Designed miniproteins, single chains, continued (5). Designs and how they scored, part 78

Each design is a single chain, and the fold is of that chain. pLDDT is the mean over its residues in the fold that is shown.

## One batch from the design tools (miniprotein)

Design m18700
Fold by ESMFold2-Fast:
Structure m18700 (fold): chain A 130 residues (1-130)
Amino acid sequence: DPARRAALERQLVDESALALANLDDPELAAEHAAKAVELAEQLGVDLEKVMELLLNGDFVAAIKLLQEAMPGLTPAEASLVMTALLIHEVGPEITKKILEEINKIRKSEKDPEVIKKKIAELMKKAYEEK
């Protein structure tokens, strides 16, 4: 049922946005992130493959994989889902640090390949901190 699937996709985006919005409230952020992960699993997202792409700094490929599972998602909405997955995997505090460092990388670097490499190094380090 396309209507039911669309409703689940909207709920996933909403829970993902709430996880990010509540990043300074670790318990609440983790609760919303866990709900987002459960919804993504119900929608048939290959969460292991998404995490593999994130660890390699390949956010573009991760967004495309999410959009292949959920064609109704914009790139911005897929980015929210990726962030919720990250909150669930490494926790809200580590995710906040990752987002701050990614923002710094994107402000200082203009080459997409250099950005990808630096994000990959950041993600590998953060995942080890779990």
Scores: mean pLDDT 84

Design m18701
Fold by ESMFold2-Fast:
Structure m18701 (fold): chain A 65 residues (1-65)
Amino acid sequence: MQELQQQMLDLINAINSNSLSISQLRARIDQIRAMIDALDLSPEVKAALNRVLDQMEAEIDRREA
């Protein structure tokens, strides 16, 4: 759980500070999705976390356009 929280906070900070490239941000999202899938969380919580990442990915895609 601590690692997942840290990765999500780092992603949010990177998006807000524009400190990572678009490809690096996408790679971080993929890593976080893999962590969510590997964790012993309820399917509902996993789905909710993946929806948040979907929103972040859409925002990144908007910036790339």
Scores: mean pLDDT 78

Design m18702
Fold by ESMFold2-Fast:
Structure m18702 (fold): chain A 70 residues (1-70)
Amino acid sequence: MEDEIIKQMERYSKVSLELVGEIRTKGKEALEIMKKARKDLEEEIKDPRVRNRFVESLNARIKFVEKLLE
């Protein structure tokens, strides 16, 4: 009976590790997209007030995803 519980826990551990790996890969892709969007916003929005608000919002999202990937 103990052996069956251990085997089930090992399977859940493996699935959890695979999920974390997939989340990390998708998170890195999201970071690259967000960093490109930040650059595009800095180059295309000429109003500094509007530009700064969008860039600040995007920087907060970038930092959040970077922290999740740590």
Scores: mean pLDDT 76

Design m18703
Fold by ESMFold2-Fast:
Structure m18703 (fold): chain A 55 residues (1-55)
Amino acid sequence: SYREEVAKIVAEAKKQVEEARKKGIEDNDPSKMAAEIQKIALEADQRLAALARRA
């Protein structure tokens, strides 16, 4: 269902953000971490928009 697909996209984005934060701490690069998190959010938003267009 649409709801289940949305939940999967959100869960995947959360996991990617957690990984980006761990890497950002290891690399001590907050700018790169912030850029990666923004990219993850944009990609998730695009996937959600694509689902809405197909519904």
Scores: mean pLDDT 83

Design m18704
Fold by ESMFold2-Fast:
Structure m18704 (fold): chain A 53 residues (1-53)
Amino acid sequence: MLDIPLVDKLVLLDNDPSVKEIVVEGGGSAVSQVNEAITNYGIKKPVKIVLTG
């Protein structure tokens, strides 16, 4: 399956005016990727991480 990187998905969601909050489901790797996106791309919307496991 063709999938885009999580960082790119976060940037797209941050630029979508219909999106009020970003929710990411995953483990420690998702936390790291979210932090990298915020630091490197300046994600402005609130991001909620739901840990699965």
Scores: mean pLDDT 75

Design m18705
Fold by ESMFold2-Fast:
Structure m18705 (fold): chain A 62 residues (1-62)
Amino acid sequence: SVEEAAREAAEKYGLTPEQADAVARVLKNAGITGKEAGERAAQAFADSGGVGDGSTPPLAPV
């Protein structure tokens, strides 16, 4: 499950549970559920500085 993978990666990258949930929402919206996708998304979220509000998908280019 992408939510569990994202939360595990969140601890690895120092993200909060709220940020992990935001990452999982982006992946679910895209139809992605792989563990590798969760890890990559968490890394991208951390690299972007992480907004953690869940209002906007921080991983999606705008």
Scores: mean pLDDT 65

Design m18706
Fold by ESMFold2-Fast:
Structure m18706 (fold): chain A 78 residues (1-78)
Amino acid sequence: MEEKIKQAGELGHEAMRYLMEAMRVRKTDPNKAKELAKEAAKLSEQALRLGEEAGMSPNTIAQLKSLLDMAKDELNTL
């Protein structure tokens, strides 16, 4: 269980980094931004699934869901 919690946290942090980079390069390289946002969405979905399986706190699950929604919204606007 603890290992899945660690993995979910690491994937969530990685997804956040990809999303931040996507937003940063959005105006200069929209194709790269789209690829980064797509990866952020994929990692967020994996983090959410692992977090739910590991029984992480409702607050952490809500944060992971929010991150996934933000990544999907960014991808849809590119």
Scores: mean pLDDT 83

Design m18707
Fold by ESMFold2-Fast:
Structure m18707 (fold): chain A 67 residues (1-67)
Amino acid sequence: AAADEALRRAGEVVRQAALEGRTDEAAARAAAVLEEVLGHPVEVELPADAEAALAFGEALRAAGAAG
């Protein structure tokens, strides 16, 4: 489904940014992807800790892959 693809894309963006230490940019970008699919504003806040942000991104990708 489109929502599953959005979760996968948002999760990958978060994961990559966490690996690069750019979680602040990833939050806005992930929100934009989710807004595009859901059709309404979405606020996304990421953990400041890179390890927690990585885990969050992986969880989003897994949710999207699970259907």
Scores: mean pLDDT 73

Design m18708
Fold by ESMFold2-Fast:
Structure m18708 (fold): chain A 100 residues (1-100)
Amino acid sequence: SLKEVEEKIEELKKKFDETADKIIKDMEKASKTESKKKIQKFLSIALMVLMAEEVDVLIQLDQMEKESKDPKVKELIKKEKEKIKEQYKKVVEKIKKIGD
């Protein structure tokens, strides 16, 4: 049902948000306590982890879109994919600024 799809999307978004928040917090701590060389290494790892989480969410959304016959569900998923991509870009920009 549309409601079950909305609930699954919110679950995926919450998981992404929790991962992003943890990465931001870890990067902010590293920026204050670690050497510049270690901060750059942590930034690289953080970007890899965040990208992997975005890819996982997008794959799950793509699968839900392909399995649905409801055009309203397909349009909702398309919209939510764009929101996740935009949020990812903002989080990437934020952690890069912390690592500078």
Scores: mean pLDDT 87

Design m18709
Fold by ESMFold2-Fast:
Structure m18709 (fold): chain A 72 residues (1-72)
Amino acid sequence: SEESVQLFQKFANKFVKSYDDSVRVSQTIQKILEALRRGLSEEEVRRILKDELGLSDEEVKEALEVYRKLKS
């Protein structure tokens, strides 16, 4: 949806400063979309973002905000 594209663009604008950041953000977006398809809880998404992708606490908080807005 247009809303999902805008939310992901805003997230990318905040966290992408390099090519490596672009790869990490792309992986984060893919995990969020997968979690939405699977109907995962916020706690499970937080675990994936923190433990599997190694995101900072700030980036995890912002990614979960995107997840919440897309889930509603």
Scores: mean pLDDT 86

Design m18710
Fold by ESMFold2-Fast:
Structure m18710 (fold): chain A 100 residues (1-100)
Amino acid sequence: SALTEELIAEYEEDIALLREALSASREEMRKILEELRKRYQEMRDRALAAGDEASARALDGLIAAIELAIQYNETDVAAARTMVRVIIAENRRLLAELRA
């Protein structure tokens, strides 16, 4: 579907941003994570509008994980980076499922 192709492209872009966040300063990581939260929210809203409840639920999980990473980044950058790696793995899993 057109939605599936759009979500695939956006997940690939989101993985690139997540990888950039891992090598960024704390300040730069905060900005990248805030951008990713907005991107995942927009993806979720499109999935909901299309009636794709499964994709919307998966994106809600990614949004929650990004919000946790943002909180960690304020006090424990190492914990934030660990969470970003978890988000990359989940994003790759979802991307693989959409390509199957």
Scores: mean pLDDT 89

Design m18711
Fold by ESMFold2-Fast:
Structure m18711 (fold): chain A 78 residues (1-78)
Amino acid sequence: AENLEIMRELLERLREVTRELMAQYDLPEELKAEIEKRMDDAVANPPELDPEQAERARRALAELPALVEATRAALAAA
């Protein structure tokens, strides 16, 4: 369904950003593996969205590039 595709795309983008952030930090290998596993599980089994949740997910997906850039800028400034 269209809503599941939106959720999967959002989760895949979040997973990619999280991997980039983890590469900048010396996190325990066990923690990195657990975060990746949870994200992979979420992408494989996305939750069913009602119309309101689907609309929120669509808005989040549209805003995601700006949030990613803002997060990168904040990390670079820290």
Scores: mean pLDDT 68

Design m18712
Fold by ESMFold2-Fast:
Structure m18712 (fold): chain A 69 residues (1-69)
Amino acid sequence: SKARALAALETLRALIEAGELHSDELERAMVLLAQLGFSEEVARLGRLLIEEHDAAGALALLDEMEARL
């Protein structure tokens, strides 16, 4: 649902802004978004955070996902 997707995006934004990239809460939010149809965006988000260390790019991707809701 849109409300569940928005809540997950808000959770991810807060964790990324806090630098908490290794929490179970981040993993749960990403899994939920993938199940809601954002699997490709979640894969890109993981690459931005883990491989590219691009927090700003990750936050921009969250904004793009929210705009599609």
Scores: mean pLDDT 84

Design m18713
Fold by ESMFold2-Fast:
Structure m18713 (fold): chain A 66 residues (1-66)
Amino acid sequence: SSAEEGRELAAEIRSLPVSQRIAYGDKLAKKYLSPEQLAIAKEIGEKLRKIGDSFQEALKTGGKPV
């Protein structure tokens, strides 16, 4: 299912550098999630947003300084 496919994609994102993971994750979500699924994922997107915010904070304290 699309949920399991997302899990596999998450595993691939893990292999990417931290700075690239955030951008790639957001781009991939838009590509794999149709507009309708994105609207539904609004409820699920709450956790995705929390994860993104957490990663952004980590990037600020680490990752690329520029």
Scores: mean pLDDT 64

Design m18714
Fold by ESMFold2-Fast:
Structure m18714 (fold): chain A 91 residues (1-91)
Amino acid sequence: KRKELVIEALKIIAQHDESTRRAAATAIGRTTGLDPERIYELIMEGKYEEVAELLLKKDPKTVAEALRNAARILGKTEDSQKIIELAKEIE
């Protein structure tokens, strides 16, 4: 279930413009200690499952915080709210 929730959040991020996607990937990388550029590249390649597997090696609270930080990059949007709800279920 947690892997599917992370994949759903990553797919939402992938639908935004390149600058927003890169900023969200950067927020995730900084929160988790993973390489932001690699996260961005994997998202752009549609490799959401691989990104989710990398993130889920961290504790669920850290994963949830990373997704909340990415949601902040999307601003006060419906997509941001959806990611926040997904993060709550992961935690």
Scores: mean pLDDT 85

Design m18715
Fold by ESMFold2-Fast:
Structure m18715 (fold): chain A 90 residues (1-90)
Amino acid sequence: MKVHAVVVGMAASSADAARAEAEKIANEKVEEAKAKGWVAGGRVFVVDAATEEETAAKVQEYADTLEKALQASLEGHEIEMTREVVHAAA
């Protein structure tokens, strides 16, 4: 079975402006994966970061942790990850 996990992150300072977009992206990617016959789930993360670079780094660390947890839980299944970062315009 193919499993697709979608991770969308945003900085806490941008969360109010970016949340709706992040949830939309996560839902769209999950539905695309399901349409291809994959089992899919999405997660939106708010990270305490001052810069876009710090936000991306923290999202990457979380996604790596999640991927390891999924590999441990879903032994024998193909696992793919999508990682996205959303920031407020301007």
Scores: mean pLDDT 78

Design m18716
Fold by ESMFold2-Fast:
Structure m18716 (fold): chain A 77 residues (1-77)
Amino acid sequence: MTPQQSQQVLDQFRKKVVDAKSIEEVKKAADELSKTNDPRLVAGAVLRYASSLRITNPKLARELFEYASELTRQALD
């Protein structure tokens, strides 16, 4: 896996969640990306997106950090 693949997944994820206001909308976007991308890359995208929301939407950022941790655990076998 290259850093460029991680960035591409992050960009696709951001495009899908630009208007997301809830954890449920983000989970739907992550599920769609997981169908065509490595789950580890999707978990990383959620984590980076959560970090970008820390100042503007701290409640959603917190929920997304927890979700990204869960996705990472599921991807590690």
Scores: mean pLDDT 76

Design m18717
Fold by ESMFold2-Fast:
Structure m18717 (fold): chain A 89 residues (1-89)
Amino acid sequence: DREEQKELLRWVINQLYSMGLLTEEEKEKLLKLVEEDISEAVKEIAKILEIDVSELNEILNSPLREAVARLTGLLLRAIGDQLQEELEA
């Protein structure tokens, strides 16, 4: 379902923003891409999460519970990587 995939992407974008990994401008740009060009939104989010576009597409086509669990794991990894870089700087 395209609308379910868009909701998952919007959820991920909002989580990245709440965790301080996106500026407000970056958040708005990504939310606009979800509406106007979902393929580009997937590419940009996959880049931020440091995964392949194919892996993100697999997650988005998984059952909702599995998709949320996998995305949560990736979000926790991203915040951990950011914290490590801040400690090493």
Scores: mean pLDDT 82

Design m18718
Fold by ESMFold2-Fast:
Structure m18718 (fold): chain A 111 residues (1-111)
Amino acid sequence: MSSLSREQQFQQSVEKLEEHISRVLWHIEQARRLIDQARAASPEEARRLLAEAERYVEQARRHLELAERNAEKATELGTPEQGEKLYGRVEEARRMFEETEQRVEEARRSL
């Protein structure tokens, strides 16, 4: 078995990055749905829904960390332009993550 070329290593890092970003976005969407449900729920049910939303936020955080590591690897293997585009995608996912984390905190403070 031959070692992977630099181009193949870059492609694998990008594919892993995209997979992890997709997982971040999926978990954020689940958390957001639970936050919306909590707003219409009783205080007891709202606490349970927000606890579940916090678990989705934690899963999103782990995938975001993995996305960042793969962006770093891809940037080492690719061009500066490719690196800027990949970091831009990670930064967008991080922004959405942080907005969702803030929404959970705000909803919890309202209980």
Scores: mean pLDDT 88

Design m18719
Fold by ESMFold2-Fast:
Structure m18719 (fold): chain A 76 residues (1-76)
Amino acid sequence: LSEEERREYAEQANEAAIENFEKAIKALEEGRFREAATLYSAGMIDMAAVETLGIEPSEEVLEKRKKFEELDKEKE
């Protein structure tokens, strides 16, 4: 991969992770626990894709993951 391609893939993976974690948070807030778990898992896979490229996940990704995990503990 070129440096440009690696950056583009990381940007796409970060955006996908953000979207999946946000959808997971919304699903969890709405009581859709199975959907929330599936979306959280998808977000974790997207985050792992960024890490595999040797790039640190964005702060927004980490913040949304933390928010989901905190809400999940409250709604168990």
Scores: mean pLDDT 82

Design m18720
Fold by ESMFold2-Fast:
Structure m18720 (fold): chain A 78 residues (1-78)
Amino acid sequence: MVEERLERAIRRAEQTLALARAAGDSEMAERAAKVLEIARTGAEQAKQSPEFAETIAEGVEKLVEELEAEVRARLAAA
């Protein structure tokens, strides 16, 4: 279900933010916080506009995947 997908994406973004903060990378933590805000806003928009819920979920999932890849690459390079 779209709601479950969005909740999962939010949890992934929260975990990525925690990882960036633990690593002391303030720039990545700020980026992760912005992605988390977008994911939470998207979840609310999906509830208000069910006709766009699938598109919102896909966009949020892609954004979180890109964030996870960026954080992993940056931490691996340190």
Scores: mean pLDDT 84

Design m18721
Fold by ESMFold2-Fast:
Structure m18721 (fold): chain A 94 residues (1-94)
Amino acid sequence: MSLIEKLQKGGIGLLDSLVETAYRDLDLSEEQRKELEELKEEAIKKLKEAKTVDEIINVFEETKRRLEELFEGTRFASEAAALIDYAIKEIKEV
């Protein structure tokens, strides 16, 4: 598996984990669940289309911003942002 393929697969796994954490820890409305699923699907599509490490990092940065907007003021938004920042830092250190 190439580095890009590993990062894409890791990114998809991170997105799956974040969505499951939101469903477990947050009392989500139907509208919030729909927005979260749409965010996840769009991010996965962009990750699959990414050809460079920088493009993968850009998807994570966009996902972080959208999660912070969607769940503004929640602990989940802060923890998700920190986790994504950590993932970006690890990718940059490779």
Scores: mean pLDDT 82

Design m18722
Fold by ESMFold2-Fast:
Structure m18722 (fold): chain A 74 residues (1-74)
Amino acid sequence: MQDLLDQAMKLAQQSIPEIALQLNGAASAVRAGDNKFGEELVKKAEELLKTQKVSKKQKDAASQAIDLVKKAIS
């Protein structure tokens, strides 16, 4: 679980700062045992990914980071 969150954070840093901020918050929430808050922040990151103008590389990194956080929550 923790390794998945650490890898997600490394990938999030390759995305845009707004998505990285939401995913860092989600990882912290999950580490604290607050999976509900983690899920809310993941949804926010997904919404940002749909609405923000990002490069293909940034989109790929963000999508992979989101998937890793979701896997850590499940």
Scores: mean pLDDT 81

Design m18723
Fold by ESMFold2-Fast:
Structure m18723 (fold): chain A 73 residues (1-73)
Amino acid sequence: MEERIRELEENKAGLEARKAQSTNPEAKALLDQAVKLYDEAIEAAKQGDLKKAEELEKQGEELAREAYSLLPP
C-alpha cells in the first residue's frame, strides 16, 4: 500500500514540475487535470480501493500524454 501511494505521489510531482515549466496554456490545463486525477488515485489507494486508483492513474496518464504531444521535444 505505502509503496503504491509513494509511486503515485512521485508521478504527480513529475506532472506538477512539467506544468510549472510549460508556457503552453492547453498543455498546462491537461497537466492540471492529470494532477487532479492522480490526487484522486492517491486518495482511492489510501482507502484501499486499488482498482479505482489504477483506473484513475490510467486516465491521468492519458491526459499527460496528450499534454506532452502539445509540447516541443
Scores: mean pLDDT 82

Design m18724
Fold by ESMFold2-Fast:
Structure m18724 (fold): chain A 112 residues (1-112)
Amino acid sequence: DKNLKLAKEYLEKNSPLGIIQAAYYADLYLLKGGKVTEEILALFEPLVRLQIRAGDDEGVKAFVEWLVERAKENPEIVLKYLKKLKEVAREHGREDLVALLDKAIAKVESLL
């Protein structure tokens, strides 16, 4: 898939713009019928970590809600990812995001 290839190539550039472009092409892949996998979630991780650190709360909330909606495709991997993001939020003192992620984790656990 051309979008998945572009997403990976942009991540390898290891720049803030590359991180944003990687997430963009990963999202485009999913919009065209791509499946949520560990590989695709890894393409979003650097952007979400940056958003947590930078205080882009709307971006984090949008991503978490999108993950919950897509969780039926791969609930085990989504659950692992949400737990990882919760730890990142906790490390940055983001109690509001920890609470948001706890609710998301509970929703995904209900799919197991």
Scores: mean pLDDT 81

Design m18725
Fold by ESMFold2-Fast:
Structure m18725 (fold): chain A 93 residues (1-93)
Amino acid sequence: SMLEKLKAEFDEVLQRIDEAVENKDLEAVGRHLAEAGAIFNRFGQYASKEELKEALKRLLQTLDKVLEVIPEDHPLYKMLKALKESLEGELKR
């Protein structure tokens, strides 16, 4: 199904983010985070609210790992920290 395909694509992109984090490749991190966001947006067309919340929790876990390796004075750090706070707000709905 489309939902199963999107779940597989989401798993793959999160794995690519983990690899980019290990390699300290911030350009790849940004690119794959954008890809993860696009996949998550498509989830809204096929997934239940509960499935979306689970995907959101996984994305938040990945953002925490990313924030641990980015310098706090880097522009990407501030942007991703703001994104994390926004996504945490979504989970409280």
Scores: mean pLDDT 83

Design m18726
Fold by ESMFold2-Fast:
Structure m18726 (fold): chain A 85 residues (1-85)
Amino acid sequence: KISLLEAAESAGVELSEEEREILSTVYMSRDQWIELMTALLEAGFSLSDEELRALIRSVAPDLSDEQVAAVVKVLKKAVEKLKKE
């Protein structure tokens, strides 16, 4: 299992206390993580919040609405971080 909190922190994403608490409960299998990252790469990381929610739900259907929302926020912050020079 891959901790999304650890992945986000490794990527240098700034997280609130609330986001960290929620993400600490979110685990994905290696296969789910690969599927999510492949889909994000194919989309060029230019997905809307609604598109990101749909993608996360398709890859990890066991996540709650609150967990999905936290993952969307973190992925958005990670993409913005990668685009900053």
Scores: mean pLDDT 73

Design m18727
Fold by ESMFold2-Fast:
Structure m18727 (fold): chain A 69 residues (1-69)
Amino acid sequence: SVTAEELQERLRSEGIYVDEAFVQKVVEELEKVDLDESKAEELAEKFDVDEGTIAAVIKVYKALQEEKA
């Protein structure tokens, strides 16, 4: 139940500035698969972005899910 808006806002507070449409697509992919940081490389290639950016998005997404559980 983490929304793209919530994830983008948390990323921005961490100094990571990404497009909302990009965040929305990443959230959709993370909801379809078992969330695993080892998939950062695969997702980075899929979205044509830096692996560090994807890893940060996954980390923040997991943190938000834990906060809501």
Scores: mean pLDDT 74

Design m18728
Fold by ESMFold2-Fast:
Structure m18728 (fold): chain A 97 residues (1-97)
Amino acid sequence: MKSLKEIAEEIINLFLKWLRGELTDEDFVRLLKLMVEFAEKNPEISEEDKELLRKALDYAEKVLRGEPVPTPSREEQLKIDEVIRKVLKLARKIVKE
């Protein structure tokens, strides 16, 4: 089982890979899986935010498998983006400690 710091380090490494344009679809699914695991271990993340991350992961996994997925609403997409940004901010804080 990975420590919270190890999960945070992997999240930051995948985010840096995304900034370089090197992130694969498989890497994106892995990033979301790590974000869900990080959220479950971090009390600063609400149950609503955890549910949004789990939903984002389900969508990404279905897309990777070539399965049809319903298009998320604009409001839901914005909430998912906000939660992803929050997780990245918290992960960066943990890695620096």
Scores: mean pLDDT 80

Design m18729
Fold by ESMFold2-Fast:
Structure m18729 (fold): chain A 68 residues (1-68)
Amino acid sequence: AMERYREALAEFKRLHDEAVKRGTSFGEVLREFEAKDPERFKEWVDALSTHGRQGAAEEAARLAAEAA
């Protein structure tokens, strides 16, 4: 289960690293990937949403700390 989340996270990190190397925005690279392979992109988004409770909990904790 967490395997899909880990895979999706690694792929998004790879795309982010590509954006940095190209000197472009992460959003632009994500749009390019979604356009080329929308089904795969949706799978990754779903994996992050469904199997990413750990990541979601960490994000929520970080936001709460920022608000304090």
Scores: mean pLDDT 69

Design m18730
Fold by ESMFold2-Fast:
Structure m18730 (fold): chain A 92 residues (1-92)
Amino acid sequence: EKAKEEKEKVVKEAKEKGLVISLNVITEENVLVVVGEKTEDGFGKTVLVKATLSPKEKELIEEQLKILEKKRENPEVQEQIELLKAILEAAK
């Protein structure tokens, strides 16, 4: 409930500012938000909005990262890898 409300608030604010956003809802109670303008150097700013992030949720993100690492030679996959790494770093 709170995670959904926070997600909607961040989406509205980001759209008004013309920012690129990626939202990952792991559970109804937890939302990971990556907000930033994509530049040649990656995302200019990462904003993590979360109530709590469980060890199981971290494991799921790390597992997805391992799958993507096998395809890292694809430029589009590289962008996804960097995004997931930013989420994990922000979650620490």
Scores: mean pLDDT 55

Design m18731
Fold by ESMFold2-Fast:
Structure m18731 (fold): chain A 71 residues (1-71)
Amino acid sequence: TEAALEELARRAAEEARARLRAEGIEIPESAVTPEKLTEAMEKLSDEEKEAALRAAVEAARSLRAEAEAVL
């Protein structure tokens, strides 16, 4: 279901945002969709963008494994 995929995407965005906040990188709490996250990331430095990409990849990998077990 498309709604289930959207929910999974939101969870990935939340995990990535939480990891970035732990590194001192602020992503707006309203940036819960990929489009809003992309807009927020465009304001980051190249180093912060790399940190954001690593956090997003790690979150996506973790949720992908979880989705295979649950979805």
Scores: mean pLDDT 66

Design m18732
Fold by ESMFold2-Fast:
Structure m18732 (fold): chain A 67 residues (1-67)
Amino acid sequence: ALARLEETREEAKKKYPRYHPAGALEVIREAAKLFGLSEEEIEEQLVKAGADLTSIDSVYAALKKLF
């Protein structure tokens, strides 16, 4: 699970070199598939954990803490 999230994080960073939530959203989508939750449910858990949904690294760090 974590290895796939790391791969998704690296690919998102290559695609989105500027301020855009799409990079973080790719990591959220992969987490939703891996954990059997909706994207909305993953986003709710990330917001509760204080993650910055515009930051790929913040989302990844929060997912590692939560799961």
Scores: mean pLDDT 76

Design m18733
Fold by ESMFold2-Fast:
Structure m18733 (fold): chain A 81 residues (1-81)
Amino acid sequence: LEELNERALEAGKKALEALKEGNYKEAAKYLREVADLVLEAARALARELEPTDPELAAEVLELGEALAEKIRKKADEIEAK
């Protein structure tokens, strides 16, 4: 989970660098990578929680899916510029 969070932060930094350079296509690509990593982290956390609290595990997964989709939507908007 910590490793996934670190990878997401690194991808986010690359997206920010691309945005500063005006490279909207590359920024969108890295934002989509962040979305994928966010979902992967949510799945990993949900898997850890499921044996003790399946309701919380399901909620974590739903929140992760919603956040990942929101990030992907923003990436699409940036790429369309």
Scores: mean pLDDT 83

Design m18734
Fold by ESMFold2-Fast:
Structure m18734 (fold): chain A 92 residues (1-92)
Amino acid sequence: SEAELRRQAVLAGASVGVLRMLLGELRRSDAPAAEKIAKLDAMIARLQKIRAQLQALLAQSTDPAFRAELQALIADVDALLEELRAERARLE
């Protein structure tokens, strides 16, 4: 149902928000670089799964407004993936 697709999109958006908060905490943390890299790798893997889920929702949706919302959320995921990869590179 469209309601279930929209519910999945809301949960995906919430997960992206949590990951953005965790990146902020990681940047402020005094943890060893190796521990930070391990956490970044886990966050990158989770975001890649969220991206794949959002692409699947986009393929199932025909509503233009909802498709635009999903595309915006995918763009947010891509931007956060870039930030996580940049932070990881900085720590190596």
Scores: mean pLDDT 91

